# Designs tried in a protein design run: designed miniproteins, single chains, continued (3). Part 48

Each design is a single chain, and the fold is of that chain. pLDDT is the mean over its residues in the fold that is shown.

## One batch from the design tools (miniprotein)

Design m9641
Fold by ESMFold2-Fast:
Structure m9641 (fold): chain A 58 residues (1-58)
Amino acid sequence: GVIMSPNFQSEVKHLVALYKKAKAEDPSFDQKKFLKAAQDMNYSQETINEALRQIDAL
């Protein structure tokens, strides 16, 4: 959704942490797999985009 919840920053941090954990456990885990997983978990596109921006900066 377009509306940012009070949990937006918490959700972004959670997604970034999940990506790092998944990547450490499975080196083949990439941003495309991450995007699909986050979408399947019903995260907002805004939350996913911010998480991807932070992941891309790693």
Scores: mean pLDDT 78

Design m9642
Fold by ESMFold2-Fast:
Structure m9642 (fold): chain A 78 residues (1-78)
Amino acid sequence: GVPPEILRRRRLLEQTVLSLYEEAKNDPETKSLLNSSNLIILQQRVAAEVNPLLASLSDEQIVTRARAVFNQFVAELQ
C-alpha cells in the first residue's frame, strides 16, 4: 500500500488546489475563468506535475509547487 506520510502529502496537495480554486472563484478578476470542468483539468495537471515529487518535498514546497501550477493554469485561461 501507499505509506501514510505520502497519503497525508497527497491530501495536502488536493486541499491546497481546492483552496486556491475557491479563492479564485470568490475573486471578481478570476471567477469567470473557473468552472467544474477546468477544476478537473487543473487537479489532473497538479497531480501529474507534483505527485512524482511528493516523497522529496516538504509541506511548504508542496504548497509552493501547487500554487505555481495553479497560477500558470489560470494565466493560460486568460
Scores: mean pLDDT 86

Design m9643
Fold by ESMFold2-Fast:
Structure m9643 (fold): chain A 71 residues (1-71)
Amino acid sequence: SVAEKLEEIRELAKKYEEALLENKVEEALKYAREIQKLLKELGKSGPHPGLTEEQLKLVDERLIEATEKSL
């Protein structure tokens, strides 16, 4: 469900942040890719319930940075 995916994204975002703080770049990129995949799936599913604008912005900012560094 959408709600389950949003909760999974929140957990992955937390792990992504922790991995970055520990300089575990490979783990951080793994979490970023999983978050990106879930966000793409949510983009096809209709109205966006659950994440606050601040939480969504935080995830987007960090995913963009991680994605740019992997290019």
Scores: mean pLDDT 65

Design m9644
Fold by ESMFold2-Fast:
Structure m9644 (fold): chain A 73 residues (1-73)
Amino acid sequence: KRAELIKRFRAALEEVGRIIRELEELKDYESVEKLQEMLLKASEALNRGDYERAVEIAEEAVRYGRERIRELK
């Protein structure tokens, strides 16, 4: 359970990092700031041992960022 959640969390973080870079190229700095705030909240949940919440927030950040990129392209 914990190992799977950590794996999902790391995968989501890597994807959000790629999304942030693409949004920066598109000059959508407002969305970049929102994604960074979401990652901060996800890391806070992880540090408190709430792995399920951390994954939920990180995966929500991925979905939000991907949708935003689609709207801009």
Scores: mean pLDDT 86

Design m9645
Fold by ESMFold2-Fast:
Structure m9645 (fold): chain A 63 residues (1-63)
Amino acid sequence: MKTDWKIVIVDENYNPLAFTTVKDKTLEEAINEAKRLVYEITGKEPKEIIVDEKNKTIYAVVE
């Protein structure tokens, strides 16, 4: 199912570093976008991905 997702990049203490929205994406597509955004910013994969499906939000944790 496609929906709009909020992507929040957070540090290890869950402080927000960056956020964006992706429109009309499946959960898998939104996770892939979160990973891509982390790569663009840090050059590596996120340490952890946390999905809040109820609030349509994905948290990508970077170290």
Scores: mean pLDDT 82

Design m9646
Fold by ESMFold2-Fast:
Structure m9646 (fold): chain A 86 residues (1-86)
Amino acid sequence: EELEKELKELRRKLLAHEIVLDIYQAMLNTADELEKKVKEGKATPFEKRLLEELQANRADYQANIASTQKEIEELRKKIEELEKKL
């Protein structure tokens, strides 16, 4: 039961990190889409401002993606090791 509790906790942490990863990736994808729209002259003033904000944070988003991916890999390894002990 203790191993089952630890496994459940690790799976919850994994899910949380996967959600965070998806959010950062979505922000970068939105930035790329908005950049294309700005280059095509189709962007609204709001969309131009949003792009500026996303671009200002691009390096931080990329660093957070890399960090979160490493955490996901470590969590997956721990989950696999515990599952083998069940």
Scores: mean pLDDT 86

Design m9647
Fold by ESMFold2-Fast:
Structure m9647 (fold): chain A 94 residues (1-94)
Amino acid sequence: MSVDEKTDRFLSLDVSPDDDLSAHSEEIVTALKVLFPDFEFPEALAPGESLAQYLQRTFGLTPEQARWLATGILNRDAVAIMRLKLELLHEKAK
């Protein structure tokens, strides 16, 4: 699949940030690399891992921050703002 096709599949998923998305890890990781190209992402979600848990693990976010960011990504709301917030949260976690 193309990168655009994988991104569209991920963003079209009728799922919550707390749902197990490990079966869709390839599409999710590909889409996240497109949305946040300055970040390194693990190759796949862990078995049973949600988008919020994956973001928490990847960026060192709190559960609340990861859930908020995951919800924003899934809703395509203010992707640029989410990108900036993610960078700020990652810097704060250092």
Scores: mean pLDDT 64

Design m9648
Fold by ESMFold2-Fast:
Structure m9648 (fold): chain A 76 residues (1-76)
Amino acid sequence: SEVEERLLRSFSLLVEALYTEAEDADKKIGEFVRKLAAGMQEALSFAEKVREELTKMKNKFDEAIELMREAMELSK
């Protein structure tokens, strides 16, 4: 159906966006190592901020998937 086709396309776009973010992970690791060299407290603070951003992104991804699942159930 048009609904299912649209949902699958939306899901594909979310996966592509997540993949693009993942490509920056190695740069973030390098930055973390530099912060760690400057001090453990600086590295910890940086890691906490990165974790919060990743958690927010994961929550949005999970919410989008849940909404897609609900829409698909309604279209059956």
Scores: mean pLDDT 68

Design m9649
Fold by ESMFold2-Fast:
Structure m9649 (fold): chain A 75 residues (1-75)
Amino acid sequence: SGTEAALARIERELRLALEKARAEGASDEQIYQIAKGAVDLGVMAGVPRAVLVRVAVRLLEEFGLDGAAARAYLS
Protein backbone atom coordinates (compact mmCIF):
# COMPACT_ATOMS: atom_id res chain seq x y z
CA SER A 1 0.00 0.00 0.00
CA GLY A 2 1.04 3.65 -0.32
CA THR A 3 1.07 3.91 3.48
CA GLU A 4 3.47 0.94 3.81
CA ALA A 5 5.77 2.40 1.11
CA ALA A 6 5.75 5.83 2.82
CA LEU A 7 6.46 4.27 6.24
CA ALA A 8 9.37 2.19 4.86
CA ARG A 9 10.89 5.28 3.19
CA ILE A 10 10.54 7.38 6.37
CA GLU A 11 12.15 4.60 8.47
CA ARG A 12 15.12 4.36 6.07
CA GLU A 13 15.55 8.16 5.89
CA LEU A 14 15.26 8.54 9.69
CA ARG A 15 17.85 5.77 10.28
CA LEU A 16 20.32 7.49 7.93
CA ALA A 17 19.67 10.88 9.58
CA LEU A 18 20.22 9.39 13.06
CA GLU A 19 23.46 7.68 11.97
CA LYS A 20 24.75 10.99 10.57
CA ALA A 21 23.63 12.98 13.64
CA ARG A 22 25.34 10.57 16.07
CA ALA A 23 28.55 10.61 13.97
CA GLU A 24 28.49 14.43 14.20
CA GLY A 25 28.02 14.36 18.01
CA ALA A 26 24.41 15.57 18.04
CA SER A 27 22.74 16.07 21.44
CA ASP A 28 19.73 14.01 22.54
CA GLU A 29 17.56 17.13 22.02
CA GLN A 30 18.77 17.40 18.40
CA ILE A 31 18.09 13.66 17.88
CA TYR A 32 14.52 14.10 19.23
CA GLN A 33 13.97 17.06 16.87
CA ILE A 34 15.11 14.95 13.88
CA ALA A 35 12.70 12.14 14.87
CA LYS A 36 9.84 14.63 15.42
CA GLY A 37 10.43 16.06 11.93
CA ALA A 38 10.25 12.56 10.43
CA VAL A 39 6.99 11.79 12.33
CA ASP A 40 5.43 15.09 11.18
CA LEU A 41 6.39 14.43 7.53
CA GLY A 42 4.92 10.92 7.79
CA VAL A 43 1.61 12.31 9.11
CA MET A 44 1.51 14.74 6.16
CA ALA A 45 2.09 11.72 3.85
CA GLY A 46 -0.97 9.98 5.37
CA VAL A 47 0.70 7.54 7.79
CA PRO A 48 -1.08 7.32 11.20
CA ARG A 49 0.85 9.17 13.94
CA ALA A 50 0.67 6.17 16.35
CA VAL A 51 2.45 3.95 13.77
CA LEU A 52 5.13 6.61 13.12
CA VAL A 53 5.72 7.18 16.85
CA ARG A 54 6.13 3.40 17.40
CA VAL A 55 8.72 3.14 14.58
CA ALA A 56 10.57 6.31 15.67
CA VAL A 57 10.74 5.16 19.33
CA ARG A 58 12.18 1.79 18.23
CA LEU A 59 14.85 3.54 16.11
CA LEU A 60 15.71 5.98 18.92
CA GLU A 61 16.16 3.01 21.32
CA GLU A 62 18.54 1.40 18.77
CA PHE A 63 20.56 4.66 18.90
CA GLY A 64 20.80 4.59 22.72
CA LEU A 65 17.93 6.86 23.81
CA ASP A 66 15.32 6.03 26.45
CA GLY A 67 12.13 4.68 24.81
CA ALA A 68 9.73 6.12 27.40
CA ALA A 69 11.26 9.62 27.11
CA ALA A 70 11.22 9.34 23.30
CA ARG A 71 7.54 8.33 23.26
CA ALA A 72 6.63 11.25 25.59
CA TYR A 73 8.54 13.70 23.36
CA LEU A 74 6.94 12.45 20.12
CA SER A 75 3.34 12.16 21.40
Scores: mean pLDDT 88

Design m9650
Fold by ESMFold2-Fast:
Structure m9650 (fold): chain A 62 residues (1-62)
Amino acid sequence: MLALGLGSDGRLGVLEAKPIGETVKVTWSNGEVIDGVVTKLTETSAIVELSDGRTVEARFLR
């Protein structure tokens, strides 16, 4: 499932939602791709900790 997130720095990112502990790739609006790990799942979103220390809440797209 695709998810759309806003980074702490205000950038928009797209990722494929994975189970907790899985590695995901976040593609930012500027074309940058950063690896992250899913740390939490909610009913509507996934929380991803990026390899650069940033955190993203990505809302599931339907």
Scores: mean pLDDT 73

Design m9651
Fold by ESMFold2-Fast:
Structure m9651 (fold): chain A 64 residues (1-64)
Amino acid sequence: SMEDIERLVKLAEKGEDPTPEGVRLYLEGMSLEEMEEARKAVDKVLLEQGKAEIDPETGKVIIK
């Protein structure tokens, strides 16, 4: 849901690792589409904070 995505984004904004919460939400029935939306939202925060970059070879977001 939007609340779950907002929770993951807030964790990333605080400088916390959102991965454990993301895995929990996925196991509790979050859809693959919602997980992809959450990943994109978190990736955007990490890129804006300079904690991630785009891999020039693959175009994928990688954590520093």
Scores: mean pLDDT 76

Design m9652
Fold by ESMFold2-Fast:
Structure m9652 (fold): chain A 66 residues (1-66)
Amino acid sequence: SKEEILQYTIELFRLLADAVDEVLKLRQEAKAAGLSQEQIDQLVNEEWEKLRKELKEKRDRLSSEV
């Protein structure tokens, strides 16, 4: 329904906002610690991989119920 789509969109936005905040903090901390750009990119990629996994799980649940 329209309400279910809206609720899912709000939840998705919240997850993205949290992930962006964590990535920004990781980049600042890593840069302050003197890590290379490659090391910083690895940390960021790990955070994005975590988000992708969570989104996949939510999508799989929706597909199972439709």
Scores: mean pLDDT 75

Design m9653
Fold by ESMFold2-Fast:
Structure m9653 (fold): chain A 68 residues (1-68)
Amino acid sequence: SSQSQLDTLRKAADVVLENLRRNNASDEDLQQQYTELVDTFNQYLDDEPEGTNALIEELEKKVEELKS
């Protein structure tokens, strides 16, 4: 289901963000990865609009926290 796909993407994104954190990634690298992940998540927008929007909001907050 699209919901299980979004859960898989959330976990994959968490791994990406953890690797970026460990490597002290630049704001530019964080922004690039954010853009790529958001583009991937938006492919599920028509099937799971609420889940997709929530996942994007969660990702945005996590990226913002890594920059702070």
Scores: mean pLDDT 82

Design m9654
Fold by ESMFold2-Fast:
Structure m9654 (fold): chain A 74 residues (1-74)
Amino acid sequence: SLEEKKKEVIEKAREAFAEVLPLLPEEARPAFEALLEEHIAKIEAAKSLEELEAAVNALIRDMQAFIAAALAAK
């Protein structure tokens, strides 16, 4: 079901986030956490599998961009 897929995706996103968080500068962590919660809200709002896929792709893209920028800044 859509709800089961949302739950699975959110669980995987939170697990990946927890693994990456301690590798980031402490000053970047609150913004990274806020970015995750914003994308989780969008995933929860998805009304179809197509919308869910789009929301997941947006999460991955934005999180990867944030990590790259944070690590480049020292």
Scores: mean pLDDT 87

Design m9655
Fold by ESMFold2-Fast:
Structure m9655 (fold): chain A 96 residues (1-96)
Amino acid sequence: EEAVRHLERAKQAAEEGNYEEAISHLVRAINATDLPEEAALRAIGQVLSAIGALLEGNKEQAFKDLAGAAETIAEHASPDVAQAARELAEVFRKKA
């Protein structure tokens, strides 16, 4: 439930172009989801990769990495969280 709210907030922020807020809510969703340790570390690693890409001006790679983080959540979460995560991943893919 809390994870779904964070993913929906991240999606709204991403649609508005507020990537700082989108990343913040994505990280909060990762922490709120009962993910296996390896999946949680993978998702956080993808977020860190995205931040690095943004600092280099590589927005395409950043959005691909953020979509990857959302897909990692979707692969390991309950169906409702997985659906919200897939919707977020699609928003990021459209911007890549």
Scores: mean pLDDT 86

Design m9656
Fold by ESMFold2-Fast:
Structure m9656 (fold): chain A 69 residues (1-69)
Amino acid sequence: SALDEKVRAAFKEYDTDGDGYLSREEAVKVLQEVTGLSETTARAAVADSGKERFSLEELIELVRRMAKS
């Protein structure tokens, strides 16, 4: 989907280390960029996930969940 493609593009942009994971802060930035959510809402969504880092697949699932809000 267009949403999945946006997440993939943003993930590649923020995964500067190329390790295949984003930190919580990087995940917040991707969530804001892709969904247009505020920083506060994006941070809450990331915190509620209980994850300390996000793989591409985990971030796609989080973004898909939040995009339905």
Scores: mean pLDDT 79

Design m9657
Fold by ESMFold2-Fast:
Structure m9657 (fold): chain A 115 residues (1-115)
Amino acid sequence: MPEGLKESIEYLKKEGLSEDKILTALALALHTVVMEVSAEDFLENVEELIKTVEQLEDVANQVAKYIKENEEKYKSKLPDLKVEHIKPIAEFLKKFEDFKLEEDLRKFLKEFFKL
């Protein structure tokens, strides 16, 4: 497991996020790394789109599905994932109540991130 991924998982667990929020934070942060945008710039764009927990769930499932469809590309960028990419996204996710990823996407992300 890459060191940055391990530290990111440990950080998210310490911050008390649910498993679905941990998986979502990892997926969204990895997406910003792959797209070569800062987490802060990504959040500025998605904060206008995500006003409810249902909208957050929809975006989380869409990103998870996109990672699954582009698995090799996202896997190649896992070593570049750092805690610094995770922190702003974790703080954003804390503003919402707990939600559930679609079961197949949750199972995929757990295996992908080795949780």
Scores: mean pLDDT 87

Design m9658
Fold by ESMFold2-Fast:
Structure m9658 (fold): chain A 86 residues (1-86)
Amino acid sequence: MQKLRERVAELSERGEALVAERGEDDEETRREMARMALEMAEELNKEESTEILKDLIEAYKVYLEKGEEEGLKLLKEKAEERRAKL
């Protein structure tokens, strides 16, 4: 748990620094944030795997491969699918 907490804190701090430096609307900043979020989600998934976390990991991978629009579309579709099962 300590290594995971330290890694999540490091990624969060790096993300905040990038947003402060380049702005949240910069595409390079958004891609780097998505990469860091993917790293955090994968580390969390190693400790405890959930449907939400798996969907988030998949969406971030699509974001990095195909761009923000496709990643957000997948995340929305997964969220709607989960809601339909309720």
Scores: mean pLDDT 70

Design m9659
Fold by ESMFold2-Fast:
Structure m9659 (fold): chain A 71 residues (1-71)
Amino acid sequence: LEEALRFVLREAERLGIDPTKAVALVLGAIGLYLDGATPEEIAQYVRDGLVDAGVPEEEAQRIAERFRELL
């Protein structure tokens, strides 16, 4: 989880995502993990949050897939 969260925060910074949105996304992912969500569900949440933050769907999917691998 730590490596996956660190990866998403670095990608958010690289993409110029609003820090408030990036923190909210990470906290949401942590919440899902603590609630026993599957890696696939957490990755979907990250993908959807990145798209909502303005990341192109293809790049959001790539980031979410790598996030899942690091979980």
Scores: mean pLDDT 84

Design m9660
Fold by ESMFold2-Fast:
Structure m9660 (fold): chain A 103 residues (1-103)
Amino acid sequence: SKVDELRKKFLELLSRYSDLLAETSDRIAAVTDPEEQIAILREAKQELDSIKTELEKVYNEILAAEKDPELREEFKRFYDGVLAQLDETKARLDALIAELEAA
């Protein structure tokens, strides 16, 4: 169904988010210059914002296509949990940038 295809796209965006975290971790581990580390973390924040924007678009399309009100409410709760994880990740990136800038 259209809802199933949209949910698949949403999960692919979550996979991109997971890949971003792994790649950012590897890139940070490969460099010792704090300015380069800060640049990598800022780039990761921009990519995270892009993923968040695409997740919101797909989320809205899922809600428009889903006719079952119970499944809509369940997906809203799931999405709220995803947003909480993204916001926690942004806060952790901000904390790392602040620590590196203070060094």
Scores: mean pLDDT 89

Design m9661
Fold by ESMFold2-Fast:
Structure m9661 (fold): chain A 81 residues (1-81)
Amino acid sequence: SHGLELLERIEKLREYVLKNGSEEQKKKVEEAEEEYNEVFEKARELGRQGVNQEEAEKMVLDSLRRLEETLEELKKEVEEK
């Protein structure tokens, strides 16, 4: 439930910036998504090596929250300019 709501919020923020933002702001969205993907792949690899499932899930959740924060700041920049 909470994870689905976070993903829905991230998608709406992403769509907003990609529709209304500058090329520079769109590039920052891509960079933030790349950072998330790197953490996600690292968490998957740690899971394969027998690292605690809860630790891997926390890494992914923390990375999603950072992505949301970055997208929220980009949305504010678009709205204020």
Scores: mean pLDDT 82

Design m9662
Fold by ESMFold2-Fast:
Structure m9662 (fold): chain A 68 residues (1-68)
Amino acid sequence: MTSELKANLDRFRKRVEALLDKAEAAGMDPAVVAQIRELVDKAVQALEAGDEETALANLQAADQLLEA
């Protein structure tokens, strides 16, 4: 369980970094980019606190904005 959680944490961090890089590179509306950054920051903070549920919810919201 613990080693699997660490692997999921690493994948989550990589996805978060990829989302930020992709949003910036895509030349999205600055307001949308700011929203994605805020959601990503909240997701990272929640994950560092061990709150995977809140982290996933914020990451999902960021992903939806990026896909739109």
Scores: mean pLDDT 71

Design m9663
Fold by ESMFold2-Fast:
Structure m9663 (fold): chain A 91 residues (1-91)
Amino acid sequence: MSPMEKLDIKFARELIAALQVPEEIQALMSDLEFARVVGMILAGASDEQISKVTGLPLSNVSTIRRLVEENRELVLELVDKRGKEAAELAK
């Protein structure tokens, strides 16, 4: 496993823990796919677009969006931390 892949998995796990993601939602996707959904939400993608791209039910996408928006500052801190760690690995 590459250092970048390890960082992405670490970031995904930190997001899941910070957002207190329900086990039923965790069971629907990998940790990395969850981080991808969060990234799409932060990029301004609609629930319909995310559902179409990922195959997740709209209700699950809406639940993830609610968790992200309720914890937005913490999510953005984790994104910034991951970005800084990724930049160091790319040097």
Scores: mean pLDDT 83

Design m9664
Fold by ESMFold2-Fast:
Structure m9664 (fold): chain A 67 residues (1-67)
Amino acid sequence: SEEERNKLLEEIKKLLIERGVSEETADAIVNAMKELNLSVEELEEAKKLVEKGDLEGLERFLASKAI
């Protein structure tokens, strides 16, 4: 649902900032996720990568979705 997607995007942004990513960069990453039209399941995977501090894995994951 859109509500679930929005909640995940907010959580991902918060986690990125907590990991030391600037608010501007976190906004850019979240906007990229919106533009890629990621599913709830894909956003859950992105969230797990941020929770683990695997920002390189996040970058590879997002690149794999850009077609």
Scores: mean pLDDT 83

Design m9665
Fold by ESMFold2-Fast:
Structure m9665 (fold): chain A 91 residues (1-91)
Amino acid sequence: PEAVLELLAKVEEVVADFLEQYKRTGDPVYKETADIVRNGALLALSFVEEDIERGLNMLSNLAERLKKEGRYEEAKKIEDIIKAIEELLKL
């Protein structure tokens, strides 16, 4: 229960960072990225097998896209979320 709340807090921190970039730049890619992070994490934490797989795939695809765009720090934040979800699912 505490680990889930801590992970959700980290997800919202990452979402807030992207929304702040959206406010600063007006570039819709930041809002779309924030939406993928939130929705992917919520699906992965649903505890429904098909939704877990879908959520993790959404986040994994986002991390690969960010790396191809040279956005390595942002990709690492998404990879850290994936790792935290995978560790939580082992409990």
Scores: mean pLDDT 83

Design m9666
Fold by ESMFold2-Fast:
Structure m9666 (fold): chain A 89 residues (1-89)
Amino acid sequence: SPALEALEKKLSGCDSLLGNGKELEALDCVEKAYLDEIKKNFDCSLYDKAIRDLQYIKKYFTNIANEKAAERAQKIIESLEEEKKKKCP
């Protein structure tokens, strides 16, 4: 979908922060990209995609022992799950 293509372009921009060792800024970038597209399109399937993608990101950071980034990813997951529950029952 056009919304998914726009989201993927924004997420590619966040990858530049990872390449510069700014993992927490990259996670904040990812959160903003998903929330902006969800808000713009009111697409509840984007919550499920965001939660799955962030679960993979959390696993990655856990495997490389970046506990702060893994914890930030978990907090974003919890926030998205609560928002989905309220807006997309």
Scores: mean pLDDT 78

Design m9667
Fold by ESMFold2-Fast:
Structure m9667 (fold): chain A 69 residues (1-69)
Amino acid sequence: GRKQALQQGYDLYKNTAINSDNLYKNLTDSSYNSTDPSVQQQYQRQADGAKRVKDQAEQESQQLKQQLS
């Protein structure tokens, strides 16, 4: 039913946000631990991408949570 589909979407976005936050943290740590400035910049660029995915997924999960209430 509709409520089940909304719950699945909510769970998907919550998991996406958690995974993207973990990726962001790992990439940021990799950037700080790198000795090559070009490698540091590559990790930071990837970290910025992961943060955007996390922020978007959190927003989507909040909207779906409101629909489930």
Scores: mean pLDDT 85

Design m9668
Fold by ESMFold2-Fast:
Structure m9668 (fold): chain A 61 residues (1-61)
Amino acid sequence: SELEELARWARQHGTVQRVNDVVLEWQKEAIANPSLSPQQRIDLMLAKLREEKQRVEAELG
């Protein structure tokens, strides 16, 4: 999945904590908010992870 690929990328580039923090915070929110569909949860998480990846790549470059 894209989430697993992003997590693997972060591990390889030493930014695991940032990605893990985003994933964990979103998982907690998804559990606390059952009104969100599984697809809506994934879409929102992916948007945040893409933003973090972009920031990390800017910092590394």
Scores: mean pLDDT 71

Design m9669
Fold by ESMFold2-Fast:
Structure m9669 (fold): chain A 62 residues (1-62)
Amino acid sequence: SLLEELKKKIDEIFKKATPENREQAISEMKKLIDEALPHLTPEQRKELNEYFKKKLEEIDKK
């Protein structure tokens, strides 16, 4: 599904994210989400935003 593919791409960006490139990683994730939002249901948008929020919190713990 599109949602699963987006989560996978977010995970790939997250794996390469460091404190030094945090802003770039966040920008790339936001771009993916913004481009995908028109193609997602409201429930999928909520799930994707929650997933993104979790990844942001995890970057801060690196």
Scores: mean pLDDT 81

Design m9670
Fold by ESMFold2-Fast:
Structure m9670 (fold): chain A 64 residues (1-64)
Amino acid sequence: SAADAMKAAGGDEAYAKAAGEALAAGNFIQASRYGAGAAATSPTDEQSAAVGAALGKAIRAGTE
């Protein structure tokens, strides 16, 4: 799931779960905001980038 991918990339579990739920509801704006929260709580820039990439991939998958 999108939440699992963001968590695996080093994102905060609560934000990743919230982003995944927003994606499932079709609320891509809210999913992006929660995903940004998951990235912002990551300890390194590399992990923040990985969380952002996982979110972007999940949004793309949800719209295709």
Scores: mean pLDDT 71

Design m9671
Fold by ESMFold2-Fast:
Structure m9671 (fold): chain A 94 residues (1-94)
Amino acid sequence: SDLEKVEEALERLREMAESELSREELIERLQEIIKELMDVATRSTDPKVQYLAILLATSAQELLDMALAGEPIEEIKEVMKENVERIEKELKKL
């Protein structure tokens, strides 16, 4: 389902925050996650799922912009952890 795809994207971000990734791998995975979430946001008819997909895609885009700007990977991972925790709290309210 579209909700399951949002939950999968959130789990992938959680795993990435704890993984030893190169900048190139981080960029590639963030691009894949953003693409999937934007597809969910455009296809889903559930406003709550659309909202979560947009929220998570926006957060992933911010992380991608940091990676493209050459920010330290450790700082990107810290922001990723904070964003995942925040979005998980929003998901539990649905």
Scores: mean pLDDT 87

Design m9672
Fold by ESMFold2-Fast:
Structure m9672 (fold): chain A 99 residues (1-99)
Amino acid sequence: SKIEEEVLELLKKNLPKIKPIKPLSKEEEELIQKLFDKANFSKEFKKELLDIINSLPPEKQYAALTFAIKKYFELTNKFSTLSEEEQELLEKRLKEAGL
């Protein structure tokens, strides 16, 4: 997907800027996982995304995942269709990460 390729390129460009974030609560992790599933990423995109995330220190991994998810919903013009809680979580964690 052209959108998935653009998300990966934006993530790679921003990797040096990612700051450590505080650990997510179980509820926040479950919400991020639901958004990841909702995005319905291709198998190829998931593999490359996870390879990038797993190369990062643990304290930056959720920041990178959150960035990819938010950029995908923005580029597909679907970010505004997310719940207020989902939008606020993505924005809060990326702001904390310096993104």
Scores: mean pLDDT 90

Design m9673
Fold by ESMFold2-Fast:
Structure m9673 (fold): chain A 92 residues (1-92)
Amino acid sequence: REEEVERLVEEATEHLAKAYEAEYGRPLSEEEKEALRERLRGLVRKLAEEGVETALAKLEETLATELATASPEAQEHVRAAVEALKEAVRVA
C-alpha cells in the first residue's frame, strides 16, 4: 500500500543518512534528506514496475557495491536501508 511504501522509503532514508554521518562525520541536512527521499521513492516505483525478482537482484548488487567501500559502522546502516527498500518493492 502507498502509505506502507512511504514509511519504508522514510526508514531507508534515515538509515542512509546515518551511514553518511558515520562516514563523513556530519549529519545530512533536511534538504539533503528530502532529496534522498525523492530519489528512493522514484527508485522503488521504477523497480516495482520492472518486477519484484529483478528489483531484488539489483538491490543486492547495490548492497554488495556499497559494502565494499563502506566502514563497518556504515555497513550496518546500508544493510538496513537496502532491506527497507526490498520490503518497499515487495509491498508496492
Scores: mean pLDDT 78

Design m9674
Fold by ESMFold2-Fast:
Structure m9674 (fold): chain A 62 residues (1-62)
Amino acid sequence: SGMAEELERLREEIERKQKELDKLIEDMEKNPSKREQIMKEIQKVSRELARLQRRIAKLKAE
């Protein structure tokens, strides 16, 4: 169904964002002086992940 294809796409996007978060955490550990800036990026990506998860929840509630 079209819903299954949309769910797959959303899951792939979540996977990409999760990898981005992992990279930001590594960058923060390697560059302590940039911690504050990197934390803001982490917060942004976390909000994007929450948005994607809400979209999946809405599709499942259909």
Scores: mean pLDDT 84

Design m9675
Fold by ESMFold2-Fast:
Parts: C-alpha cells; sequence; structure tokens
Structure m9675 (fold): chain A 74 residues (1-74)
C-alpha cells in the first residue's frame, strides 16, 4: 500500500486537477468545495497515519504550490 505521504501527495495532485478544471469551467463554488474536501481528507489522513514533521512539511509545500497554481487561474 502507498505510504501516508505518497497518498497525501497523490490526493493533492488529483483534487488540484479537479479544482483547476472546475475553475476553467467558471464553477468557482464547486472548486472551493473540492479544495475544502481535500483539506478534510488530508486532516483525516494525518490523524489515521502518524506522519513525521518532515513528511508534513512536504505535504504543506505541495499544497502551497497547488494553491498558487489555482490562484493564477482566477
Amino acid sequence: MPSALEQALALIEEKGAEAKELIEQGKYDEADRVERELLGELLRLARDHRMSAEEQAQVNAALNAEGKELRALM
């Protein structure tokens, strides 16, 4: 099975792609819901799997990068 870190990074990529497509379609409210769902899933993953501080830093860096890309489309 993928590690908690690998699962979190894959989730950010997947949900980020969904949000980007929704933004390109002008569905900003739906994109916001997808981003909120992502945050909830990441919090659940962190609770269920004990991630190190280094792993959490990688997740935060990936999430910040995705957020910058989405904001560039708005």
Scores: mean pLDDT 79

Design m9676
Fold by ESMFold2-Fast:
Structure m9676 (fold): chain A 86 residues (1-86)
Amino acid sequence: MTTLVTVTITLRTSTSPSVGVYDVGSDSRRAIDAVDDGIRQGFGTIIVRVVGNSSDSRLTGSATANYARRTYGDQISSISVSQTDL
């Protein structure tokens, strides 16, 4: 089963409607790099789309959310993680 895990990161200081969308497959390194890039670009909302088998995509999505909280927690107002079977 192919699963899409969407990690949505909203920044505290953003009054901007700018949204960065990143398609990263199931690779946790690419997902982490997407978070770093989104923060560097100054997007108000960062959406990381993880696509893979259900276990790998869930693990990568969780790891991505945890990385964002640990590294950029002071800049983040909310993080949500959602899953959709494709």
Scores: mean pLDDT 81

